# Designed miniproteins, single chains, continued (4): the designs that were tried, part 6

Each design is a single chain, and the fold is of that chain. pLDDT is the mean over its residues in the fold that is shown.

## One batch from the design tools (miniprotein)

Design m12175
Fold by ESMFold2-Fast:
Structure m12175 (fold): chain A 93 residues (1-93)
Amino acid sequence: DKVGEFAKKAGVDKSVIEGLATLWSVKNGEPLPKTDEEIVEKALELLKHALELAKKAAEQGNERAEILAKYLEALINGDAEAAKEYLEKLKNL
């Protein structure tokens, strides 16, 4: 289960990865993904898009966006420990 493996590495529920893939497909007017590989690919595309937006906001001095960018990068890289750390920082300012 490629979706479950990616979700575990990212430290999130499988439903989150499936939701991200669905959102990316809807945003681009594409059919909903039918395979685990398509689900992971579309979820990563959305995360990378969100990361670019967060990086631009961080460049403008937004501290929250700086931490969000690090969180999104950790999710993309499957670094659950880093993702957990940055998510905790986001909750505490």
Scores: mean pLDDT 83

Design m12176
Fold by ESMFold2-Fast:
Structure m12176 (fold): chain A 65 residues (1-65)
Amino acid sequence: SHREIVLEAARAGAGGAAASVGELARSAPQVTDEQLREVRDAGLAAGDGAAAGAVGRKLLSEHGA
């Protein structure tokens, strides 16, 4: 599920991002599969989970939440 991917990415981001990414998964039903995969991809590309959390937070911010 989309939300599972987002929450999984947050966990990979050292749990610190879990709250913000978890809110994204809950508050942003309009987040697409592509965007959720981008969250994961960012973490892998940067070699750290903070990048995944940053992307997730960015998506949350785009919704004005």
Scores: mean pLDDT 56

Design m12177
Fold by ESMFold2-Fast:
Structure m12177 (fold): chain A 95 residues (1-95)
Amino acid sequence: SKTLELLKEAKEILEKRVEKGTMSVSEYARLVALLSNALSLLSDEELDEVAKLLGIDTSGLSKGQKELEVLTAFLGLSDEERIKLLDKFIEIVEK
């Protein structure tokens, strides 16, 4: 699946970042683009499950608002927390 490929590539970028202790602006931009594209491919049900992992209430939100809230919350996490959350996103998509 395309969504799974995007999430796995995002995880690889974060793992390399943790190993080398640095991330370029280009690498960060690619991470944001990969995650944004992956979120856009999720169903409303999958997005709601992902949002729950971040403590986000999706009640009354449009799909685009859910995507933005999830992206913003994810980017506020540490790289190690982002990796852990991506593992859970991958599990949701593999169901």
Scores: mean pLDDT 83

Design m12178
Fold by ESMFold2-Fast:
Structure m12178 (fold): chain A 77 residues (1-77)
Amino acid sequence: EREKIREITNRFVALALRRIGDAIDEGIKSGDKEAMEKRLKEVNEENVKWFREIDEALKRSVEEAQRLLDEKEAEYA
């Protein structure tokens, strides 16, 4: 059980960091610092929301949390 929770956490952290990195790359390419800062705030707020959703799912079942994370990963891709 703990190993699966660790896997879910690691996958989420990887997804969260990738989204932040993508937002920074887009901001650099656009040259619009204000737009980049706004996008980073949105990404960080969404990452916190997704983490809360996954954490709540983990309290119910590891399988539910895995399905939710799979959906988030597919949605972002």
Scores: mean pLDDT 81

Design m12179
Fold by ESMFold2-Fast:
Formats: sequence, C-alpha cells, structure tokens
Structure m12179 (fold): chain A 75 residues (1-75)
Amino acid sequence: SLSRRERQLLLAAGALEVLKTGDEAERASAQTILRGIPEEVRATLEANPELTAQLTAAGRARDDAAVRRLLAELE
C-alpha cells in the first residue's frame, strides 16, 4: 500500500490536474482536497507540472511501480 506522503502527493497531483481540466463542480471538489494537503506537498507539485501530469496518469493506470519511481524523483 502507499504511504501517507505517497497518498497525499497522488491526491494533490490529481486535484491540481482537475483544476486545469474539470468542470465547476469538479474544480470545487479539487479545491476541497487541496485545502487538506500540506503546503509543502502542494508547492512541490506546482513547481513540477510535468511530474504532476505523469503522476496523475500513473495513478489512473494503477501503476504503483511508476507512481513510486515518480515520487522518488522528488527526493
């Protein structure tokens, strides 16, 4: 299973992508999720938009190996 940090990064990445592509209701839900995410986690993803998109795609594909590899690149 994913760690707390891995889950927060994956959730934040998905929420940030929804802010760019979602409808009004989807964006409101994404904002609610982001309010629960630590600022440092959000700032890291906002500084790395390509990584955020790749992480969201890997999460949707349920590719845990790709998720962990991408998250390791943030270290």
Scores: mean pLDDT 78

Design m12180
Fold by ESMFold2-Fast:
Structure m12180 (fold): chain A 65 residues (1-65)
Amino acid sequence: SPLEGARQAARDASKYGPETAGNAAVAIAKAGLSPEEAQDAMYRGALESGNPEAAEVAREGGRKA
């Protein structure tokens, strides 16, 4: 599903840093998800990477970008 693909992309992107997470957000939006769904998927993916600090940074960055 697009939501599951978004979560996986966010999880992988979180390993490479905020810039890669930003690129994943654009790809997720193009997959037909709403901005709110994309933000939630990114946050959950980052949490599942095992780094809550990265998840918080990604969520805040998504709002500003």
Scores: mean pLDDT 62

Design m12181
Fold by ESMFold2-Fast:
Structure m12181 (fold): chain A 60 residues (1-60)
Amino acid sequence: PAPGDWNALAQEFLDYLRNVLGLPLEEAERETLALIADGSAVRPEVAAALPPHLRAAFWP
């Protein structure tokens, strides 16, 4: 995703939760909504499991 493209970053986050962490769609959607509303509301274990580029994008 391009820098500042929030929708593309949120989609990348959702796809990572589904395809890498194996979360069900409804759980991945809840975490993505938490990210959009307040990044600090994302569960710490989910944030820690993110790839470096996504972690840097949401927690610089």
Scores: mean pLDDT 72

Design m12182
Fold by ESMFold2-Fast:
Formats: structure tokens, C-alpha cells, sequence
Structure m12182 (fold): chain A 62 residues (1-62)
């Protein structure tokens, strides 16, 4: 149940991101495209850092 919910939410986020990208391309908003790409990269880096912190906490708890 929770895994299915999470997958659906991520799929919806991916579709929204694609929609935003296409809208920026149609409007020729190159600065907006660059900003969106930087935002995605920062979010991915933060997710990786959070995952590593959780793994470290689990190792210390054991």
C-alpha cells in the first residue's frame, strides 16, 4: 500500500516536471530551464545525503 502510493506520487511528480519543462521550452524561457535543472540536481544531492545519514545512524544503532 505505502510502496504503491510512493510510486504513484513519484510518477505524478515526473509528469509534472515534464509538463513544466515543455512549457518553458514553448515560452523559450532558457533561464527558467537552467534554474529547473539546477533545482533537480540539488534535490537529488540532498536525497543522497539524507540516505547516507540514515545508513550511518542504523550502523551506530546496531
Amino acid sequence: DEEMKELLEKAKEAEELDRRSQELIRNRDFAGIERLAAEVDRERQQELADALDKVEALKKAS
Scores: mean pLDDT 74

Design m12183
Fold by ESMFold2-Fast:
Structure m12183 (fold): chain A 82 residues (1-82)
Amino acid sequence: MDELADQYKAEGDRLESQGKYEEAMKAYGRAFGLRPDDPEVLNRLIRAAEKALEKDPSNGIAQAALRVAREWAKALGIELDL
């Protein structure tokens, strides 16, 4: 399972480097599903979702992902943007 989460995180990094923020958000979301307490994955998911919303503010999937990830980070005591 750890290897699969790392693969999704790497896939998200690759997609984000190409400006494919919605696809990157989905890849990071899969990594988050496998490691919901990983602060690096949470921060990457939040970053990608915010960038996706910059492109399309009406993107409901990005809005939902951002809300869920932020609430989870707060519950785990993970500092965002540090």
Scores: mean pLDDT 78

Design m12184
Fold by ESMFold2-Fast:
Structure m12184 (fold): chain A 78 residues (1-78)
Amino acid sequence: MDQAQQYLNLGRQYYQQGNYDQSIDYFDQSISLAPDSEVGVRSLSLRSGSLAKQGQNQQSVQTLREARRLARSLGITL
């Protein structure tokens, strides 16, 4: 959990710097460590944002749908 949260935080930092490739990589690492968790839901949601910034709108929408599906399964509100 702690390392997944650290990768989520790193992904947010790279997103704020406009480095969307690095932000996606860190969000993917966070999801890999904690796939069925609140951290995983947040990482998927933010990954969707990074994809949208890169103009990958279809992949962004698909990733957001995955985040919402996981959130519903876990009883989490996005």
Scores: mean pLDDT 85

Design m12185
Fold by ESMFold2-Fast:
Structure m12185 (fold): chain A 78 residues (1-78)
Amino acid sequence: SGVIDQLQKHGDELVKKELEEGRPDIAKELQKKLDEMIQSVQDMQSGTANFPFQYSDQQMTDTGKAIMDGFRKMLREK
């Protein structure tokens, strides 16, 4: 879906940036979080709810990107 494609591209960019900056451990944790998030979206599309919001594709995409950005920040701080 468009949501999955956008989250995958955003997550891949974050992972690539951490790898390029020499932080493979952070890149690995980001990849794991991305995989979990993609699985959650797939589960929602298959009738299993794992995201608290059932709004537009754009709202789901924006929320997912914000979660990834926040997770990256937390990993880099502690």
Scores: mean pLDDT 76

Design m12186
Fold by ESMFold2-Fast:
Structure m12186 (fold): chain A 61 residues (1-61)
Amino acid sequence: DWAEAQLRDPAIVQEDAYELGLRGASQERIDAFVAAVEAVGGPEVAAAAREAFLRGLEERR
């Protein structure tokens, strides 16, 4: 479970999403994370999280 205060912090959200990308997390896992971020931090923070996840996936390769 993610703390709501952390889901409102764009820097923490982006770092967590980036780590999920580096680990090769499932689409289900990132979708759940982004949905939680959007509900608490809004769509702009959620979009930044998806971008960070994609950066993590690129660096994993």
Scores: mean pLDDT 78

Design m12187
Fold by ESMFold2-Fast:
Structure m12187 (fold): chain A 75 residues (1-75)
Amino acid sequence: SKELAERVKEIIERYEKLGFTFSEKQKKLIDEVIKMMEEDGASYEEILEFLQKVAEKEGNLKEVSIVYDIIKEAE
């Protein structure tokens, strides 16, 4: 939803303000999930399922986990 996308953006801005630097892979995932929420109307559950699939396929649990946690905090 657009409301979920807005909350996610606010959390990302907070992370960056605290000095956190997202990797290029994390930035790509963030852009993809925001697009899914804003353009495709994806639900919270659909976003989490997408991130779980990415983690399983690529074996990058650590890189994906912070994006997953941000989505969970946004809800």
Scores: mean pLDDT 82

Design m12188
Fold by ESMFold2-Fast:
Structure m12188 (fold): chain A 64 residues (1-64)
Amino acid sequence: KIEEKKKSYIDRLRKELEAQGVTLTDEEREALEKMDYVSLKAMRGELTPKDIEEELKYYEEKKK
């Protein structure tokens, strides 16, 4: 679920940048894909407490 949210967020960011005449390079896209979802939202100033809670639960479940 979080991986899908991250990909959707990166797609939205890419479309916004392309509308402003900025095209992401392959290296820039890979860098964004390697960032966690919380960091991406924090960079854009869109981070909510719920996003932090979902990210923490995801990593805790992944450790099981």
Scores: mean pLDDT 70

Design m12189
Fold by ESMFold2-Fast:
Structure m12189 (fold): chain A 98 residues (1-98)
Amino acid sequence: NMEALKKGQEIAEKNKEKVERAMRLAEEAIELSEADQEVKNRVVSLLVAAQILASVGDLKEAAELIERAKELLEEAGALSPEARELFEEAIRLLREAA
C-alpha cells in the first residue's frame, strides 16, 4: 500500500548516512591495502559500481560487490586485518540499510 511505501522511503532516506559511511569505510580499506595498481584498479571499479547500485537502492547488490572487492584484495595477499574490519563494517551497514 502507499503508506507502507512512503514509510519505507523515509527509512531509506534516514539510512542514507549509513550508506555514505559504508562507502567511506570501503574507500579507506582500499587505501590501507598495499596492492599492485592492477588489483587496486579492479577493486576501485567494484567500489564505483557498488556506489552506483547503492544510489538506485540496490543495497544488497552493492554489499555483494564490496565483498568481492574484499575477496580480490585477500586473494592478492593485500588485505590487512584493519582493512578486513573496515570492509566487514561497510558490508554490515549496507545490509542494515537495505
Scores: mean pLDDT 80

Design m12190
Fold by ESMFold2-Fast:
Order: sequence, then structure tokens, then C-alpha cells
Structure m12190 (fold): chain A 98 residues (1-98)
Amino acid sequence: DNVKLADDFFRTLTQQQRDTLYQLAKDGQYTDFVNFIDDLLKGKKDAGKIAYGFAQVIDTGVSSDPGLVAIYQATPAEQRQLIVDGLRSLAKLLGLKE
């Protein structure tokens, strides 16, 4: 489950890293949001699956982590699809093969 991988990874982040993702999402900074996740995923196992899991959470709002649900809720509707598309593209670059 890619969403579970994203939830589990998000829980390993520092409070500062989680707060940064929330603020970037809230401000509609879709490029910076995707780039920040790319930097967090460097050298991580299942990085492509985690990135795809983040895309699913931002698209659907479904997550077991309240912080990820808060990021979804803070993301302006106009920027949500841009973040989703950026994260899906990142997932493919990080080796996710569908």
C-alpha cells in the first residue's frame, strides 16, 4: 500500500520538516513542495512508492496520519492537481514502474 508507505515515512520526519510541508502546501508552492519531498527521499528505500503515496493522499485526503490530512486540507484546490502531478512525475523518476 503506497499510502501506508507515505504515512510511515511522514512519521519519521522531524516536526520542522512536517511544518515545512504544511506551509508549502498552504501557500500553494507546488514546485517547492515536490522538490522538498524529492530531497527528503534521497537514498530512501521505496522512494518512488512513497512519492506516489503522497500523491494519493493529496488527491484523496485519505491518510491514517492527521498531519498528512492537515496538509491535504491546507492545500488550495487550484494547486492540488499540480502537486499530485508533480509527485506522480517524481515517483516515476524515482523508479516506480506501473
Scores: mean pLDDT 87

Design m12191
Fold by ESMFold2-Fast:
Structure m12191 (fold): chain A 79 residues (1-79)
Amino acid sequence: SLKKEVAEKLAKAKSDEEKIIIQLEYAKKLLEEGKITYSEEEKKGLAEALERLAEAAEKEGKAYKLAEEYRRFAKFLRE
């Protein structure tokens, strides 16, 4: 089960960044398959978290491509 795989990954995640990435991948798969939709609260919360992660990555200069992906997904969630 995809949900069980995600739960296992989340249990092993060591940082907020890792947890968000895992949730991002899970969310994308479910949205692409049309199996689930986010609530407005979930969309807003995730978009805000993704935007903060993008800013942090840009500030540290370590993950500009990941930051771009975060901003792209956040924009998708706000539409």
Scores: mean pLDDT 76

Design m12192
Fold by ESMFold2-Fast:
Structure m12192 (fold): chain A 76 residues (1-76)
Amino acid sequence: ARAALREAIRAVAKKAGEHTLTMADTNKLVDALVAAGLSREQAVEIVFKMLDLYAKGASAEEVAETGLALAEEALA
């Protein structure tokens, strides 16, 4: 459901602020996006965009909001 997707995106974005994201963290988010109804290609693209935004100094909140917006747009 959308609520579970929001929690998954927010949790990964928050963790990025404290640690370098691992492959396990990104794979877990990809799996959550696929479970929400996205294709694996769509899920991977969203995760890459979130990681790029985070690497450029965006806040955890901005990364989470961007990821959620992209996921909801892809599910529309």
Scores: mean pLDDT 75

Design m12193
Fold by ESMFold2-Fast:
Formats: sequence, structure tokens, C-alpha cells
Structure m12193 (fold): chain A 97 residues (1-97)
Amino acid sequence: APTPEQRRAAAEAERAALAIPGVKSASVHVEGDTLYVDVEVDEKARGSGALTAALRAIKAVADRHGLRTVMRVEESDEDAIAAAKAAGVEVEVTPLP
């Protein structure tokens, strides 16, 4: 089970992502030593760099707490993969069922 500190880190990361203009929603959860992240950007903010900025903010929180940051993406989501790479966030590609 995640520690109280890891749960606080996840909550801090979510708040940091939501503070980025153009971010519609952010969900961060802890599994072991890793923050798994899901970020949704407003349609009007797509292509603005909002996703990359949100992922950088999350990674900065994770790094302060000694946690990894991983975004689970579909193989076809090239924009999300590019944003994660630009932010230094690990990508876990989930094949379509």
C-alpha cells in the first residue's frame, strides 16, 4: 500500500498539473515507487504545450519525493508520447484490446 507521504506527493502532483492553463483534468495515483499519471487538456489548448507543461510539473513533484513518473498511453497517441518525452516522463504503451 502507498505510504502517507506517497499519497501526499500524488495529491501535490495533481494540484500542480491542474494549475497549468489549459489542463481540464489530472489524475495521479501511486503504485510502488511510481506515480502513474493521466492528464486531459482542453480542446482549445491542444497543441499549446499544456500537456508537456503539466507533465513537467508532475515530474518535478515526483523527483522531489524520490518517485518515478509514468504515463500510460495508447500507441496511436503520438502527441501524448511526444509530450511525455519532452517532459522526461516515462511512457508505458498500452496496446489496444
Scores: mean pLDDT 81

Design m12194
Fold by ESMFold2-Fast:
Structure m12194 (fold): chain A 92 residues (1-92)
Amino acid sequence: MLTREEAIEIGEELIELLKEIGKVTEDPLSVIGLLLRLIGLIFDLELGADPERIGKELIQIAKDAIKLAEKSGNSELAEQGKKLLKKIEEKL
């Protein structure tokens, strides 16, 4: 069961992952778009949004982050994204 605190923590870990992907990617606009969406989701959680609903949206962001990391050729960042994805899926 995903708690609000766990969803915020995962969201913050995804922000750090996206910042690292942003340093190596040839598609910085996609990274910026994902970061803005993620910041909005964290704000929604602070305003009382359902953590399970937000968790499903975090899964999609994690999948998109993994694809960007794979396209950049950075297997380490892709594996970090996959670990975060699995952590979200195990709590939903």
Scores: mean pLDDT 86

Design m12195
Fold by ESMFold2-Fast:
Structure m12195 (fold): chain A 91 residues (1-91)
Amino acid sequence: ALKVVEEAIERLAEALKRFAVEMGLLSKEEVDKILKEQLEKARKYLEEVAEKDPKLLEQMAEDARAYLARLPESIAAAEKKKAEALAREAA
């Protein structure tokens, strides 16, 4: 359970990092610092949930599995939307 949630969080963090840098919202260094702090907080929270509410951790693991299963389609949809936006700018 815990490992699946950690994998989903890491994948989400990598996606957000790429998005923020590509959009020019934050520098790579600023994003890395923010993500490191948030991942440390998330890990501590998951450890607390594992001790205090194992049922919530299982629910989070199910949500994480659903997210990971849909991630390939989400990436494909984002790439298609990006290609359509670039085509409109080129016209």
Scores: mean pLDDT 71

Design m12196
Fold by ESMFold2-Fast:
Structure m12196 (fold): chain A 69 residues (1-69)
Amino acid sequence: SADLRRLARQLVLLFTGQEHPAQEALAERLAAWLEERGLLTPAQVMANFAEVAAQLARLAAELGVEVER
């Protein structure tokens, strides 16, 4: 979903502080995970934000991307 990809890109920017060369790869992996878990709206993502943040950190580590809070 384009809306999930946009949300995932915004989350990546929030956690990395700036645009990253791996931003699209991170956003695609995060969007796929969100869809798999049924987190399809911003409201559902916010309700589960700690889990989403932990998953983003794990995906960033897998891609060698440093994440700041």
Scores: mean pLDDT 75

Design m12197
Fold by ESMFold2-Fast:
Structure m12197 (fold): chain A 92 residues (1-92)
Amino acid sequence: MVEELAELYRRAAPVAAALEGAEAPTEADLERFRELVRATLERIAAVDEEAARRFAELLREALRAAEAGDLEAALAADEEAVAIGREALAKG
C-alpha cells in the first residue's frame, strides 16, 4: 500500500506542480511523502483499521485524479481523506 501510494505520488506530483506553476518534486520530497503516509496510516490503523483503509483509498483516488490533471477532484478526495484521519486521531 505505502509503495503503491508513493509510486502514484511520483507520477501525480509533477503534473500538479506544473499546473500550479511550482517546481517538480525531488527524491527527498518523495521520501518525505513515503514516510508521512506510512506514519499516518500506522497511527490511524492503531485506532481504527477501517478508517485507515478508507484513508488509503481516498488518497489513492486523489493521486489518480491529480495524475489525470483533475486538481478539483484530487483536492476533494484529499480533503475527505484528511477529515477521516483527523476524526480517527481525535478518538485516540
Scores: mean pLDDT 81

Design m12198
Fold by ESMFold2-Fast:
Structure m12198 (fold): chain A 96 residues (1-96)
Amino acid sequence: TEELLQQAKKLLEEAIRSAEEELAKAKQDPSVYEKLGPIYRSIIRLLEEALKNVQSGKNLSLAMSHAVGAAVGSRRAGNEKTAKLAEEAYEQLKKA
């Protein structure tokens, strides 16, 4: 439904903001940024691609796949907040 898609968009946007916040924190420590910077950039790209696919409505299965990928990546990076937001977005997309 359109309502579930709108909720998924909001969750993906919040997940992107959460990931960008963690990337900004990582940038404050060069050793942390060297290790986690590429991981957070990858997570942000997956979330942005998921959001684009939801906004276009053309490939929701790819959007779901990207959301799951971002959740797994975020959890491995120790970012549980971004992981939960991406998982919630996936659940809304699955019901849509």
Scores: mean pLDDT 86

Design m12199
Fold by ESMFold2-Fast:
Structure m12199 (fold): chain A 109 residues (1-109)
Amino acid sequence: SLEEARRLVEEAEKAVEEALKTFLTHTENATKATAVALHYIGAQVDVEILPPLPGTVEEARRLAQEAIKLAQEAIQILKSGGDEDKAFDLLVKAAELVAEARRILEAAG
């Protein structure tokens, strides 16, 4: 289960990165592009500088699965030319969830 959780967090990290790249290539709004990039970088920095979070391997797995789902939904919205504000919110939430999952796995061993 720990190996499965690590694999899911890695998949979630890749999904969020793909969602970010999709957002940056589809948006014409430089302010939104900058804001989403800063939120993404902030989440990555939090993993490096903040202490591990208490939690279970199952909680980390659940957070990673939710992050993948939100990132994939954001990608679909962006590719279809849908609600960019919704895609922004989904991407920000996915980045936060994957950072939380990573910090929990650091505590789990």
Scores: mean pLDDT 85

Design m12200
Fold by ESMFold2-Fast:
Structure m12200 (fold): chain A 76 residues (1-76)
Amino acid sequence: MEATARAMELLVAAQEAIRGADTDAFFAVVEALLAELEAAGAVVSDLRVDRAAGTVSFTLTVPADDTTVDVTLRPL
């Protein structure tokens, strides 16, 4: 429960941080997010980085809460 809540908090914070960001700032925030998600006990798999489209997608698993979520981040 707490691990999933922390992972979701990190995703929301990253989505806000990338809002209106340029491509380099966007990917810097995503790199920091991935490290923080792993530190929070989440597992990132199927990572796809499309620098031309400005999109990052991955599957996030939180083993403590048996939760799996497909994530796509874009600087909308």
Scores: mean pLDDT 77

Design m12201
Fold by ESMFold2-Fast:
Structure m12201 (fold): chain A 86 residues (1-86)
Amino acid sequence: PLDALDLPPELQERLLELQGQIAQVAQDPEIAQQLEEAGSRIKLTGDSVEDAARTLEAIADVLRERDPELAERLRELAAELRAHAA
């Protein structure tokens, strides 16, 4: 789970902020359903950082048309998480 990641404080704060923004958009029942469906299709690798990055990218794909700015921020965070893991 995202809340179990041992991340630098800056990345942890950005995760919390983006989770709040996702929760706001997920008040739309159609978006909430699409997020659940996308989550069920994610193949977890067992690496928590890679799994978090894949989760953020899947959420970004769902939100691409509804909130393109949030989708871009999610993709940027996913890339930074992978860079941190390297």
Scores: mean pLDDT 77

Design m12202
Fold by ESMFold2-Fast:
Structure m12202 (fold): chain A 68 residues (1-68)
Amino acid sequence: SLQAEADRWAAEAERKTKELGLSPEVRQAVADAARQGVLDGIAVPPETLARMAKLGEEDSAAVRAARA
């Protein structure tokens, strides 16, 4: 079923973000995005979503440094 596939993609996304050391809040957001993407037919691979979240954390640090 589509819902089972969405749950599987969400679980993969959470696993990948956990491996990258991201916060529980970010892991949940990426998992929710993976699930919703599958349901909406615009699914992005969990690995890509996890990497984008990691880059977002790095970009946030760079923005803080630039403002100092």
Scores: mean pLDDT 78

Design m12203
Fold by ESMFold2-Fast:
Structure m12203 (fold): chain A 68 residues (1-68)
Amino acid sequence: SLEELRKKAEEIVKLPRDEQIEKLAEMFRSLSPEERKRLAMVFAKVALDKGLPLEEVARILQEVFDRV
């Protein structure tokens, strides 16, 4: 569900960057393309709300997509 994705994103955003990338990549591999888009959007919103710069969020997602 969307709420479950939000809670997962909040857990992930607290991790060191390398762990964020690996955890997101692991999750992405188990998801459909549409679910991946939803997770990416939810993660981006949570990360931005927590004060990560936009360029940093974009870099994280790019590295995740490169791994799946």
Scores: mean pLDDT 84

Design m12204
Fold by ESMFold2-Fast:
Structure m12204 (fold): chain A 92 residues (1-92)
Amino acid sequence: MEEKLKLLKEAIDILNEAATKIMKEHGSSPEAIEVESELTMAVMYLSISIISKKIDAKKAAKLLKDSADLLKTKAGMTKDAEKLKKIADQLE
């Protein structure tokens, strides 16, 4: 359980950094809003999972993979996307 909590915290940090960069560089573009919304939903879910101490590893992994695909395809953040996919694989 401690290892999963650490992975979720690392994922939240990556998602928050990515969202901040996208907001700063692209702001209100439709693509930025789409990515920011998805990242915010992922952070909210992961944060609730940590606080409640109820971790659905499969659902968390799926959210991280979906977020990684958006970062790669919509924001060009390939390195951050690869980090999120690695965390998702470790949660499975």
Scores: mean pLDDT 81

Design m12205
Fold by ESMFold2-Fast:
Structure m12205 (fold): chain A 56 residues (1-56)
Amino acid sequence: SVDDIKATLEAMQLPSSLYPQLVHATTVASRAEAEKLRGASIDEVAEFIAAQIARA
């Protein structure tokens, strides 16, 4: 769920500048799509990851 993804992101304590690399590595999103998440909030990143996973 989005809440589980948020908890994982918070536990990782990852700098927001690394969110594009995380998204690109963990989802089917292209590098360009992942780059849109540079400096995004944990909520935005979690929702994006959940949307990529939710219906495979």
Scores: mean pLDDT 75

Design m12206
Fold by ESMFold2-Fast:
Structure m12206 (fold): chain A 112 residues (1-112)
Amino acid sequence: SLRERLLENRTSWPSVFDILADALEEGGHTEAAERLREVLEGREFKSGDELAEAVAKLFEELGLPEIGRRILEAVLNRDTAGLLEALADFLEALGLTELAEVLREIARELRS
């Protein structure tokens, strides 16, 4: 279901981040999911670029500024594969290696 939801919503950055929050919660990472949802729900975003800046700032605050930078650059460049690769590195840092591999597989398919 995660793979199908991500592929169906690959052109909607807010939907991609919302799907990620759901996956984090299902994986038992409730705190990370709540923080991501606070970024998504607590602010009005006029564009995906504003959302990407807010998410990048969250990753900087989590001590992962390089991942935040990659997320921002991927969204600004409309690079869905790059976004998924950055999110996969984040999930791996949380110990969600299997979920990270799913995102990397989707990224490879998008580059093909």
Scores: mean pLDDT 72

Design m12207
Fold by ESMFold2-Fast:
Structure m12207 (fold): chain A 88 residues (1-88)
Amino acid sequence: DAKVEAAEILHEAVSEIEELTSEEAAKIAKEYVDKALQIMADGGSVEEVEKELEKGVEALRAMGPEAEEAAEIMEKAREEVVALLKES
């Protein structure tokens, strides 16, 4: 059940960002996670999910150095989700 596991990874990433960084970074991360989850729900490609999560990482980095940890958490989640969806 790759989609359920992917959703769990993305929700865990947002929770980790909220706990370890800021509410502002978590809000940005959640926006892109929600979009990626919608793409998966609509039967979109792995490539579409990957691009949406990449946009999330870039949006976090655009916030400045204070959001770098959040960007790293999101990048790790993106890599894990893409690998999971490609193997399933």
Scores: mean pLDDT 86

Design m12208
Fold by ESMFold2-Fast:
Structure m12208 (fold): chain A 83 residues (1-83)
Amino acid sequence: SEEEFNRLIKAGIEAVEEATKDLPPSERARIAMAVALLGVGLYLEGKSLEEIADEMIRFVESLPVSPEAKQRAIERIREEAKK
C-alpha cells in the first residue's frame, strides 16, 4: 500500500541520515535525496516493497561509512519492509 511505501521511504531516509551523520551536511542531503528518489522510482515502476528495500540496502552498502553504520541502516530498512 501507499502507506506501507511511505513508511519504508521514511525509514530508508532516516537510516541513511543516521549512517552518514559524520559526513558534511551537503553530502548527507544528497545521499538522503538519492535514496528517496531511488525508492520513489522503483515504486512508480511497480516494484514490491521487498524489491525496493533490497535496492535501498545495496545503496547503503555503497556508502562511504563504517561497516557498523551500514549494518544498522540495513537492519532498519529490513525491519520496515517486513511490516
Scores: mean pLDDT 87

Design m12209
Fold by ESMFold2-Fast:
Structure m12209 (fold): chain A 90 residues (1-90)
Amino acid sequence: EEEVKVAANLAGVSPEGLSLEEAIELTMKHMIETLKLIIDGVVEAIRRSNPDIDEKELEAEKEKLIKLAEKEVEESREKIREMLRKLAER
């Protein structure tokens, strides 16, 4: 199943033994982890450019962005399923 291979490649794992549902969960997990890395990089850049920034305020904003990313990925579960299906049909 090609959608399993796509998800496995994105997650850096072997596609053998993965179901479509497991492939979707791995894709979502990888998306969330990638977004967390992007958010962390952005927060670090802001901290570096603004030495007077309130550390507590910056951490609170980071938490809000992470929660938003997790929610958006979860709400996109069916869209992710359709994307994996279409990639497999190529």
Scores: mean pLDDT 74

